# Designed miniproteins, single chains, continued (3), part 31

Each design is a single chain, and the fold is of that chain. pLDDT is the mean over its residues in the fold that is shown.

## One batch from the design tools (miniprotein)

Design m9124
Fold by ESMFold2-Fast:
Structure m9124 (fold): chain A 76 residues (1-76)
Amino acid sequence: SMEARRRELEERLREARERLRRIESVTPVTPEMERARELLERAEEALRRGDLETAERALEEAIRIIDELEERLANP
């Protein structure tokens, strides 16, 4: 359902924010981190207005950046 999809996106957004906060605690701010933050903010705004498609796209892009940042930190 659309409601279940919204709840799933909200949970993924919370998880992505926590992951980004962990990265921010161990490394100086980078342009990629700022981009991920901007995308997470965009996803939240889209969720508030019920635009699940925009929220999903922004969240997917943010998660991709976060995955890459975590990989670089694991393999310096």
Scores: mean pLDDT 88

Design m9125
Fold by ESMFold2-Fast:
Structure m9125 (fold): chain A 85 residues (1-85)
Amino acid sequence: MTADQILAFAEALVEKLLQLGENPSVDQFLEAAMEAVDELLKKGVLSAEQAAEIKAFLNELKSDSSLSLQEAKDKLSEFLLSLLE
């Protein structure tokens, strides 16, 4: 992924999180992230392969019931940075 694609994802996610208020649940955060991926795929910012890879990671995070909101944010950020070309 390019830095511009990661920034576009972060911007779309932040806009969705602002609608959820100051303290979203982990599930609300991960759903917002899924919606951000779908939006960027629809706009042609992300390829189908890139969208599928991010969604697979988000589904892995959704399966972990012990995950805090901060841990979910940190893991997603680390994953996205690992995709930089």
Scores: mean pLDDT 83

Design m9126
Fold by ESMFold2-Fast:
Parts: sequence; structure tokens; C-alpha cells
Structure m9126 (fold): chain A 60 residues (1-60)
Amino acid sequence: SQALADADAISQEKTEPARVAAEIAKLRGLDAGERGGFIGKNLSKPVEELRAELERIRAE
């Protein structure tokens, strides 16, 4: 359910992938509500891939 997905995203917020995904969402200008969903969708990605995306955004 959506409530479980939201709870999982919050509980994983302190993991490295969640932290990097949150930073990407912030730089993309996503609202607080949108950040939770974005983090949840990106939790399965390797942290190295997320860091590469973050570097590309910052290099702009």
C-alpha cells in the first residue's frame, strides 16, 4: 500500500542511497511530498549510480 511505501522510504532515509536520492530531489526542486516518492523509487539503485547522477546535476 502507499502508506507502507511511505513508511519504508522514511525508515530508509538514513541509508546512503536514500541520502543521495534526497539530495538529487532537492536539486531538482521537488516538493517535500514528491521527495518521499522519488527516494522510494530510487532505493533499489546502486549508490555509485546515484552519486554519478548527483555529480552530473552539480556539474551543470
Scores: mean pLDDT 69

Design m9128
Fold by ESMFold2-Fast:
Structure m9128 (fold): chain A 74 residues (1-74)
Amino acid sequence: SVDDLVKEALEEAKKRLEELKKKGASEDEMINEAVRITLELLDRLEAAGVPQEEIERALKEFGEELKKILEELL
């Protein structure tokens, strides 16, 4: 489901961003990784044939949660 894809992407994002922070990544490097993960989610949603309106909703929800993860790590 779309919700499962978003949840999996958030779990992956948290893990990848935490690992980067542990390695001393810069704020710019953290933001670039967040953008990459967002584009990966977009690709997965498009490949799954999700309607555009649902993709927009999923990306908004993902972005709000991803922002919280970044704020906690930065």
Scores: mean pLDDT 86

Design m9129
Fold by ESMFold2-Fast:
Structure m9129 (fold): chain A 61 residues (1-61)
Amino acid sequence: MEKVREEARKIAEELLTRARQSLADNRAAGSTDAPQGGVIRPKETEVSVEELGLELARLAA
C-alpha cells in the first residue's frame, strides 16, 4: 500500500516540475503579468504541494 502513496508523491513532484516549466514557457511566450524582482512566496508553492499531496493521498486511500 505504501507503494501507491509513494507513486502519488512522485507524480506530484513531476506535476510540479511540469508546472514550473509551463511558467518558464509562458515567460518566453511573453505572457508575463507577474511582478519581477519580487519576493518568491513559497507559501503558494508549499500550499499547492501540500494540497496535491493530500488529494493524491486521498485518491490512493
Scores: mean pLDDT 61

Design m9130
Fold by ESMFold2-Fast:
Structure m9130 (fold): chain A 73 residues (1-73)
Amino acid sequence: MLDELRERIRRILVEAGMPPEEAERLAEQVVQAARDAPDPLTAGSEVARILGDAGVPPEAAMRVVSEVVRTLE
């Protein structure tokens, strides 16, 4: 479920050095973008853009994108 995806994303972002409150808000934004996307590939691209704009390191961003795409497949 998307609630479990949100928690996984939050954990990845915290491990990458993001403050817990910001990680929670960014995780919610990522999950919302995934819900609004018409397909898993579009979701992955939009999520990667959101994470890049937020300054998330590429390694952590790739982990989040992988979790989103796998959850939607």
Scores: mean pLDDT 82

Design m9131
Fold by ESMFold2-Fast:
Structure m9131 (fold): chain A 116 residues (1-116)
Amino acid sequence: MEEAYQRLAEAVAAGDERARKALNGILLMRQAIHDLETGRLTREQVLKLAEEGLKLVKEAFPENPRIIELAQEAYEHIKAAAESTDPELKREHIRRAYEAIDGMVEEAARWLEAQR
């Protein structure tokens, strides 16, 4: 996992605007989950961060349906967790949101490397 984030960071450092949008979107989605777990933000604020993150990832990879699918899956689980009143169900949605984000990071890093 750390290698995939490093590859995205290296692409950003090389001036790749797609990688910059993707990394920013991914970080916004991770921040939304973290703030949901810690209770730092309201449900509305968490969903706004997740929506902005999803938008950036879609703008970075409009041609990659796999990355878009994983980003949408992450957003749906963040939304379900934010709306859940059941602690176990909320925890399960948070776990699945992180899994979807990790899958998206790996796929994005692989796709960007294949375009070089």
Scores: mean pLDDT 85

Design m9132
Fold by ESMFold2-Fast:
Structure m9132 (fold): chain A 85 residues (1-85)
Amino acid sequence: LDALSAEAEAVLADPAVAEEVARALELGREADRLGEEGRLAEAAALYAEAARLLAEAAERAGQPALAAYFRELARAAEEQERLFS
């Protein structure tokens, strides 16, 4: 996990993607709140969107392993949204 750890640090330090990272974190927090309310399909949809934004931010920051990781998380969240619908 050293590669993902280093890539995450690089993305967080990159001002060019700071806005996308901030938006993704906000979506994740909103998804957590929806999950606590039992609105699992809506929570999964927001997690998928947050993961997609983080993947885009990682790609723009030149961090391909982290981008691939978040693309896989987005797909998993989309699967969960379908299951909860």
Scores: mean pLDDT 79

Design m9133
Fold by ESMFold2-Fast:
Parts: structure tokens; sequence; C-alpha cells
Structure m9133 (fold): chain A 69 residues (1-69)
């Protein structure tokens, strides 16, 4: 199968983990997607988003958005 199929499966699992609040699992799945398809823009964007929330903690993203509103 084309690598895009495998990358999309990893992205789907990452999105499920992200929706469940499991940021570490989401990051792992997005990294797997990038190992399969390094040019996958969705995987890069979602990995960045999940890492930013993880690095900033559970309040950083919410606090920043609320403060700037």
Amino acid sequence: MPKTEEAKKALEKGVEAYKAGNLDEAIRYFQEALKIDPENKEARALLGLAQAEKAGGDTSGVYEATKNA
C-alpha cells in the first residue's frame, strides 16, 4: 500500500488519543505517521499542536486563548 495509507491510520489513532486527552499517546502516533510519511503536513501540524499543549501544560493553551480574547 502507499505510505499515505499507513500514515493516515497513525493520524487517526493520534486524533483519537488527542480527543481523549491522552497527549503523550497522540504525540507518539503523530510521530509514527511522520516516520512513515515525513512530508505529511497534517501529521506535522497535529504533532506540533499536541506537543505545544503538552509542553505548556493543560492550562497553557486555554489560558493564552482566554487572555487574548
Scores: mean pLDDT 72

Design m9134
Fold by ESMFold2-Fast:
Parts: sequence; structure tokens; C-alpha cells
Structure m9134 (fold): chain A 67 residues (1-67)
Amino acid sequence: GIPGHIDSLRGMIGDARVQLGDTVVKHDVAVSSGDVVAASVHSGRVTELTDLIGRLEAVLREHEAMA
């Protein structure tokens, strides 16, 4: 395996999950305040972070299987 690569991937997944949680809260606040533009922006960010996490987790599983 590549030294530190698995730890780096786990770190990136962890950071993305924290950002996802924060973005979900911001989306809920925007919806509650009637800020349609902010709600749309945060909804897009949730989708991007969810996709990123899924891709990083797939890469992590592939590297763990080869190690």
C-alpha cells in the first residue's frame, strides 16, 4: 500500500462528513427562514458532499482490499 494513503482517505472522509453535517444544518436554517436561494445552494452542497463521500469510501474499500 501507499504509506499514509489510507489514513489520508479516512481523514478526507471524516472532514467531508463534518462538512455535510454542518451544511444540512445550514440548509434547515435557510428553509426555516424562507431563504430559497440559500436553501438551494446548501441543497447542492449536500449532494456534492454525499457524492464525494461515496467516491472516497469506494476508493478506501478498494485500497483496503488490495492491502
Scores: mean pLDDT 84

Design m9136
Fold by ESMFold2-Fast:
Structure m9136 (fold): chain A 96 residues (1-96)
Amino acid sequence: VEEAERLLKKGEEYLKQGKYDQAIEYFTRALDLAREHGNLELEIKALIGLAKVYLKQGDLETARRYLKEAMELAKKIGYTGIDKYVRDIPEELIEW
């Protein structure tokens, strides 16, 4: 659990620096660990991180795919903390 959170933080740091390849690497590693351990909250966070990177790169189709998966998981488990992670994402790309 601590390792996946550390990888998420690293992904966010690289995203802020514009190092998109490194951000994708760290978010993907966090996603893999979250899925391996069945941690749906961390899986949601990693999917949102990947969506943000692809939005910054202009790949709207890939970003929408990750957002859709994250939103479906959030609804399924009743995760209410998602709003702070999607605040920077255009509302037109988010289907509630």
Scores: mean pLDDT 78

Design m9137
Fold by ESMFold2-Fast:
Parts: sequence; C-alpha cells; structure tokens
Structure m9137 (fold): chain A 68 residues (1-68)
Amino acid sequence: SELERALEEALRAGVLSPEQVERVLRAVREGRIGPGELKLLAAADDARRSEITREAREEVERRIAERE
C-alpha cells in the first residue's frame, strides 16, 4: 500500500524510528488513529516529497557532469 511505502521510506530516511512506524501500523490495524499518529504520517509524507527532490537534484548534477 502507499501507506506502507511512505512509512518504509521515512524509516530508511531516518525521519521515523522503527518504534514510531510500529505505533502507526498498530493504530491502523486497531482502527484508532489519533493526533500523534497523524503527525507521524505527515512527517512520512514530507520525507517522501524530500526524496523526490533529492532524486531530481541528483539527475541535474548527473547531466552537468556529462558535459565535462
């Protein structure tokens, strides 16, 4: 799911700890998402957008290097 991918990306980026990821997954499975879990999900979404920006920057740098 997109949720699991976003949490996995945030975990890899160090934005969320394994404990925080487990907290969100538990809340989803229990059907009880509170403000704390929503904040963690928002952080995961922000991390996902940052990763896209990083990939775009690396692509530009690669194209510049090819001209040297």
Scores: mean pLDDT 72

Design m9138
Fold by ESMFold2-Fast:
Structure m9138 (fold): chain A 56 residues (1-56)
Amino acid sequence: AAEALKQERQEKARALAQKGSQLYADAKASTNPEEAARLRAEGDKLTQEALELLEE
């Protein structure tokens, strides 16, 4: 039972990390500095959430 919950947390962390990486890529490709800043902030938030799931 505990292993199933741990696996679900790892899957969620992986999905959040992948989305964060995509947001960082979009920010790097953006020519609008305001858009780039917003995308980086969202990427940071998702990366932080992924780290919290793994550090529990």
Scores: mean pLDDT 80

Design m9139
Fold by ESMFold2-Fast:
Structure m9139 (fold): chain A 85 residues (1-85)
Amino acid sequence: PDLSKVSEEVKELAEKIYKIAKELGLEIPDEVIDKLLAESDGNVFAFATRLLASLGVKDPILLAELLVQKDWEKFKELLKKEIEE
């Protein structure tokens, strides 16, 4: 099992989501990121889904699918629309 690779992808995902949320004016405390990383045990999809749900998006699963595909530009646009809704 390549846990180091899974951990690196989760870390990259967390950093990207944090930066996008900050650009959109969302406040995500570092403690929330750390907690979700620990609770997800390196699972990229579980981490993404839980974090998006904490941001109040309507369909966190759909957005998490885009994150797994590493489609950062489309993810940013859809997250922005979800926040506006």
Scores: mean pLDDT 70

Design m9140
Fold by ESMFold2-Fast:
Structure m9140 (fold): chain A 87 residues (1-87)
Amino acid sequence: SAFKEEMLAKLAETEAADLAELAALMAAAGVPAERQQELLARFRAVYDEIRARIEAAGDDKAAIEEALRQGVADARPRVQAILDAIA
């Protein structure tokens, strides 16, 4: 599906940008390098779950959009837990 490929490409671009911002934020905050790597790995795992949902959704556009929506909703508390771990 061209639509699925487009959504996965956009997800990869968003992941790269968010990881770069998170890494810069943690470095500026003085988070130790080992802890930064741990939190970045947890953040990548969140994106991997969203990606897996999109990949599993088949080729129907509505199903792919719903998979993205649900993946993002499920990701929200996991992202908050990572941010709380920085504080």
Scores: mean pLDDT 87

Design m9141
Fold by ESMFold2-Fast:
Formats: C-alpha cells, structure tokens, sequence
Structure m9141 (fold): chain A 61 residues (1-61)
C-alpha cells in the first residue's frame, strides 16, 4: 500500500541519516534513494525520500 511504502521510506531515510557522516552526505544518499524509488514506480516512497533529501540539503547549507 502507499502507506506501507511511506513508512518503509521513512525508516530507510532514518537509517541513511544515522549512517551518514554529514548532512551533505546524507542529502546525497537520500537523493539517490528518492531517484531509485521514482525509477521503480514507487512514487509514494519516492516523495517521502525526496522530502528527507530536501531537509538534509537545507541542514547542509
């Protein structure tokens, strides 16, 4: 379901953030995740990952 996709994406984004050495690196990895999810047709998950990528990019600025 779309909700299950969003939950999985939030968990994945949190792991990427915890494992990333900086906000800059987190933003890059989260953008890669968003792009990969979009390419796979998982639009609900991609939207969540994109929001997290944008948030990390703002913190890196």
Amino acid sequence: SAEAQREAAREGAEEIRRESPSWEEAARRLQELADALRAAGLDAAADVAQEEADRAARKAA
Scores: mean pLDDT 87

Design m9142
Fold by ESMFold2-Fast:
Structure m9142 (fold): chain A 68 residues (1-68)
Amino acid sequence: SASDAARLAIDAANAGAEKIVVTLADGTVLEVDRSNPAALAGAVLRVIGEDSETVEVTVDGEKHVFRR
């Protein structure tokens, strides 16, 4: 779910991930790094508000796919 995708992104950031990339079904790519925590908040809000069947979260090169 989008909620699970958002949680993974938050948990990864708290665990010290260097780069998190969120890809939405419409092709939107949101990049979050440790130097910009405001970008993480924006990405989380976008993911939660997304009425998409699929959200991809990449944590330091490892891809995770979430479905509705």
Scores: mean pLDDT 72

Design m9143
Fold by ESMFold2-Fast:
Structure m9143 (fold): chain A 80 residues (1-80)
Amino acid sequence: MDKLLETYREQLRKRGVSDESIDKYVQALREVYKLWEESGGKAEIKVDYKVDGNTVTETFTVTLPDGTVHTFEVTYERPP
């Protein structure tokens, strides 16, 4: 997992995303992965993207096997 997270960090940096925003994104991914792992790989993960000018909002929706839904939202700016 750490190698995959580092790959995402490098890709976001190359796209001009700030280190602060990259840290927020990685934290959201860690929380999503923790819920998935704690569910024994049974949680359903959905990712939605919204773009408004240079602002990107990614929403991670995690549905646990018991029907509980957790939502994590990360907003960051990228240059055009």
Scores: mean pLDDT 77

Design m9144
Fold by ESMFold2-Fast:
Structure m9144 (fold): chain A 62 residues (1-62)
Amino acid sequence: SVEEAVRRLKEKREEIEELERQGKAAAARGDLEAARAYRERILELLGVSEEDYRAARKKLGL
C-alpha cells in the first residue's frame, strides 16, 4: 500500500536517497542497466511495488 511505502521510506530515508543519487548518476552517464538495478534494489529493500513507491515519493514531496 502507499501508506506502508510512505512509512518504510521514512524509516530508511537516508539509505534510499543514497541509492536514488547513485541511480540518477548512472542514468546521467547513460548506464540505464545500472540505473534500473538501483531502482530494483530500493524496491526490494522496502518490499513495495514501483507504483506504491512512486506514489509515496510524490506524497512526501520527493
Scores: mean pLDDT 86

Design m9145
Fold by ESMFold2-Fast:
Structure m9145 (fold): chain A 59 residues (1-59)
Amino acid sequence: SKEELEKKLEELEREGVRAVLAGDYARLAQIMEEMAEIEKQLGRDEHAERLLAAAKRYR
C-alpha cells in the first residue's frame, strides 16, 4: 500500500542519516537507490531520478 511505502521511505531516510554520520557513502548510495525504487512505485519519477543522480555521486 501507499502507507507501507511511505513508512519504508521514512525508515530509509533515517538509515541514510546514520550512514552520513558514519561516513559510509557506499551505504548511502545503496539507500538512495532503494529510496528511488520506492519513489517510482509512488509515481514520483522526478524524485527517483534525483535520488539516482545523487547515488552516482557517492560511488
Scores: mean pLDDT 86

Design m9146
Fold by ESMFold2-Fast:
Structure m9146 (fold): chain A 62 residues (1-62)
Amino acid sequence: MAGDVYRTKEDTNLVGAGVTVLPKGTRLEVLAESEDGKMVLARSLDTGAVGLVGMDLLEPVA
């Protein structure tokens, strides 16, 4: 969901204007979801990097 905070389940790539490697446990704010809900546009809370990441690689933060 947009505005929700998620955490990466494993090391993954955030794909935007470039590729940013995100370690496992990186916190992301979801900005938008794809129409099928499989991908999200997210912003890293640690670095401010913005890009696309697979929803399957994310878990909700309590």
Scores: mean pLDDT 77

Design m9147
Fold by ESMFold2-Fast:
Structure m9147 (fold): chain A 80 residues (1-80)
Amino acid sequence: SAMEREEMLILARLIAVRGTIFFLERNKDKLTPEQQEKVKEVEKLVEEAERYLKEGNLEKAKELVQKAEELAQEVEKSLQ
């Protein structure tokens, strides 16, 4: 169904963000304490998005995964 496909797309985005978290954690020595706090915030956003996804609230799950992606990208850019 269309809803099942939307869930799979959100799940794929969550998996990608978790991959970014894994990369940032492996490079934690290059992160400031403030950036490390932001990585933890990304983890919280992912956990909340997963909760809303499980509840069938796709709109809220999508909003939270987008916030997680934006925050993760901000931390990645700071490593340049």
Scores: mean pLDDT 88

Design m9148
Fold by ESMFold2-Fast:
Structure m9148 (fold): chain A 62 residues (1-62)
Amino acid sequence: SKTLAIAKEDYDASTANELTVKKGELLLVLKEVDDSHVLAYNPATGKSGLVPKEILEVLEKY
């Protein structure tokens, strides 16, 4: 199932595998990678990458 989430704060990618997000952006959670990170897709930018779970609020699970 896909999960819709919103970024609670800005996050700047520190590595090539991470996704830069802005507070209030909607993200699709594609996969849980570990206890602290998810693989997310940003439809507004067309980019995907790792995002810390702690900055995300889950809105809806599909």
Scores: mean pLDDT 82

Design m9149
Fold by ESMFold2-Fast:
Structure m9149 (fold): chain A 76 residues (1-76)
Amino acid sequence: MERLEVEIDLGVVEIMAAVLIVVSEDDPELREFAEEVLERVRELREREDLEEVREEVERLKEELLKKIREELEKEK
């Protein structure tokens, strides 16, 4: 159960990062950030400590949401 939940969360983060890459054609900083997130997800999939992976996935989700909020705030 716990492993499956972590794998689902990793997949969600991967999809969000992939979408950011597609929409960031004119924003190299946003693309670089999304590419770094994908690389971190790949590294986390190789880790055996599910508790550590879960904590890092939560940090990645927070970083991703923060970056999205910062980009949205720049337009207002």
Scores: mean pLDDT 75

Design m9150
Fold by ESMFold2-Fast:
Structure m9150 (fold): chain A 70 residues (1-70)
Amino acid sequence: SADLVELVAKALNISKERAREIIETIARLSSDGERARELLGEMARAVLAGDYERAEALQKELLRLVLEGS
């Protein structure tokens, strides 16, 4: 969604176009693309809130989905 693209772009300090490419690529490579999008949104929110411990935990969960999808 547009909201997810904006969150990821802000959290990573990248363009919306680049954020969209990253989201689409991760979702496509994941065993569960919908869950991957949810995790990306939660991770972006955690980064923006300065909660880097939560962001790291969510990143590990997202990595598991990508590894299971490959």
Scores: mean pLDDT 86

Design m9151
Fold by ESMFold2-Fast:
Structure m9151 (fold): chain A 70 residues (1-70)
Amino acid sequence: KSIEKSVEEIVEKAPELTEEQGRRILDILVEQAEKNEEYRKAVEKFVEKLEASPDPRLQRLARYAREKLA
């Protein structure tokens, strides 16, 4: 669905984002996830991909998102 496609596009651009830009995007995604179960599942999948990355910046963004989702 369109929500999953939008999240996938953000994932593809994640390595190019600054940590500040990444946090702002995650804040928006987490707020949407609270209102919609399908969006929450897509965001959780996105966070798992960030955690799998060897990039420390992406791993920090993943921790930030998990704290917001918890």
Scores: mean pLDDT 72

Design m9152
Fold by ESMFold2-Fast:
Structure m9152 (fold): chain A 63 residues (1-63)
Amino acid sequence: GPLLERGRALLEEGLALAEEGRYEEAQRKIVQGYLLISRVDEEEARRLAEEAGRRLREIQAAQ
């Protein structure tokens, strides 16, 4: 659905920013994506939310 698609796009954008070392921007995008995905009651959404949380923790530790 639209929320899952938008959330996934935000996670992809955030991960790309993290690969560039732009951690503050990456964190913002991943948090935005996570908030959208967390509203979706689907198995795919739960997996993406778990990945987002793990990636966010990794980025915060790298700062």
Scores: mean pLDDT 82

Design m9153
Fold by ESMFold2-Fast:
Structure m9153 (fold): chain A 119 residues (1-119)
Amino acid sequence: NIEEEIKKYKEKIKKDPNDAKAWLNLGKAYLEQGKYEEAIEYYEKAIELEPTAEAYANLALAYLEQGKLDEALEYAEKAHELDPNNPLTALAYIRLAQRYKSLGNEEKAKRAEELARKS
């Protein structure tokens, strides 16, 4: 139950506001609910506390869902720099390539496809 997960992580953060994993999981829960703005805020907080490939990849996916493709590409590249083998980064690049291609941006689509192959 996503609502119970949100309550759980909010309570964890209330007790320990420096729990980066709790902020990351709260962001994931909001992303699943389609609350992209709140998900981004929580992922940014997780990154401030502990920058991880998982946090950057999730931030990239949240920006992609908002249609902010350039921001999504930037954060997917940061995720790749931290862990080039993270499957969530590969997923972000695949989805970015599809979105850029659908918008007629062949240059950025090709870049995202190349990065997906390296992930």
Scores: mean pLDDT 87

Design m9154
Fold by ESMFold2-Fast:
Structure m9154 (fold): chain A 83 residues (1-83)
Amino acid sequence: EEIDRGVADIYTALGIWAAKQGDYEGAIADFEKAIEVYPEHAQAYVDLGKVYEKMGETEKAKEYYQKALDIDPNNEEAKKLLE
């Protein structure tokens, strides 16, 4: 849905900003809200994985990258992060 995708894009942007500030807990919460609003938001899963990877949770990060690819098989960023 157009509105849900737009709201998810806003939460994803907020999560990216929080992660850049080192607020990984806040970033995770924002990305989770994006996924709740728009479950097909592949980018939110990629960004969640990146946050978990920065926290040292490599296996959890890989799970999120795989979920992004399950949603969008042509997501080049997720493919690169799983290499």
Scores: mean pLDDT 83

Design m9155
Fold by ESMFold2-Fast:
Structure m9155 (fold): chain A 61 residues (1-61)
Amino acid sequence: MKYSLKEVAALLAAKFNISKETAEKIAEIVLNSDPEEAKRFLDILEEEFKDKKEEILKEYE
């Protein structure tokens, strides 16, 4: 599955209650990490927020 930087940053901001700028920096680090480890982490985040993903993305934008 392909994740966008913006989508990952939005989920991180929601999960950890951090600023948009901090979330984008963390998302960049995650996406540049080992692909399998990054995917497992992102799949867990997406599953946790699956029912609220669109709401989170709208608030981030």
Scores: mean pLDDT 69

Design m9156
Fold by ESMFold2-Fast:
Structure m9156 (fold): chain A 65 residues (1-65)
Amino acid sequence: LTEEELRALTDEEMGKVISELAQKAKLTSDEVNEIVAKAMEVGNKTGDRKEAAIEAHRLLKEKLA
């Protein structure tokens, strides 16, 4: 999924995409917490929950590469 496609998703659809990637990545609790913390920083700076989710998606893709 591209950032453009992610921006078009509802909050529920976005959560599902992020959840599926996290399951595939087999992340530890520490890795999940790091991704969540970074995503929350983006959300706080932009005031947009979708920007936070896009950052989480980007970080999860880096773990899968």
Scores: mean pLDDT 75

Design m9157
Fold by ESMFold2-Fast:
Structure m9157 (fold): chain A 62 residues (1-62)
Amino acid sequence: LVGKIFRALVDIPKTNEEVLELKKGDVVRVLEKVDEDLLKVQSLTTGETGIVPKSYLELLGD
């Protein structure tokens, strides 16, 4: 998963400081796998990093 590019399937609100706020369609790069359900990613639109649920993301290039 590290280095892979994903797209946000839904809007992700900033619920705490660890979560990355994303809009549906935003593209992110995976920096680290945190656990089974959470990825640390960098937004390619804003450059900000944060944690997002893997289930809200779609792998690009499949």
Scores: mean pLDDT 80

Design m9158
Fold by ESMFold2-Fast:
Structure m9158 (fold): chain A 55 residues (1-55)
Amino acid sequence: GSADARRGIEQAERLLAEGDRGGAVTAAGHALKEAERSGDKELAERARELIREAR
């Protein structure tokens, strides 16, 4: 749901800030799936941005 997506985004942002690009992609990928399931387009876009930044 949206709460799970938000938590995944927060985790991805933290991992990316720590230099863990692989962990950030994984966390953002989970967040994207949850955002899409809940229909939260803003969280889905943020998750996609994080995946692009981490790659």
Scores: mean pLDDT 84

Design m9159
Fold by ESMFold2-Fast:
Structure m9159 (fold): chain A 64 residues (1-64)
Amino acid sequence: SMFLQRLDDRIRELDKRIKELEEQLAKATDPAEIKKIQLEIEILRGVRDLIRAVKNWLERKESL
């Protein structure tokens, strides 16, 4: 469905942003900056996991 495709697109965008933040984290030397980037990564991973859970729920419902 078009909706499931949009969820996949959002997951891909989140994966790209997480990767960018992981690259920034690898270069960070300031403890405050490191903590900030780690928190942003954690939040984005949580959002991605929620979208994946919604997608999985919808796919199961479509098979009923």
Scores: mean pLDDT 85

Design m9160
Fold by ESMFold2-Fast:
Structure m9160 (fold): chain A 85 residues (1-85)
Amino acid sequence: MEEEKKKLKEIANLFAETLERLRQLPSVSQQEVQDLATEISEALAKKDIDGVIEALKRGRERLSDNPEAVALLDELIEKVKEIKK
């Protein structure tokens, strides 16, 4: 139980950093950033790490025309998978 809380907090912190980087990209709209933040926040509230990964994958597909955004989301997905172990 305590280990899961630590993992969720680490994932939330990593997502907050990635979200800030996404906001700095001129090709990513504030609405796209908010939609992704909502989906991830809902998954985190449910303590669903697999749901976080799936939400990130959906975000990656929506932002597929933005190579820098795709790279940031791919890096975050790999870090979340590592934390889940």
Scores: mean pLDDT 81

Design m9161
Fold by ESMFold2-Fast:
Structure m9161 (fold): chain A 89 residues (1-89)
Amino acid sequence: DKGIAYAQKGIEYAEQGNGELAGRYALLGGLEALKQAKTIEAINKAIAGVLGGIGALIDVELGRQEEAARSGRGGGEAALEGAKLAADA
């Protein structure tokens, strides 16, 4: 599952303090989860993943690497939950 794989990479990169890759993979995971979402809960989690990924990338552009890693982690976790809900529906 691409959504799950991307979301997991986002979390892994966040743990490494890599806010840029954490944000990019959280965004990709959220978008993939959104494409497969069949319930409003899955849609909400996928959107949270997308927004967390975008937030992380904005923080990277502003030089806020620690906040980018936190946003990417939150986005990756939301994207993972959304992708799992989409896979189960």
Scores: mean pLDDT 86

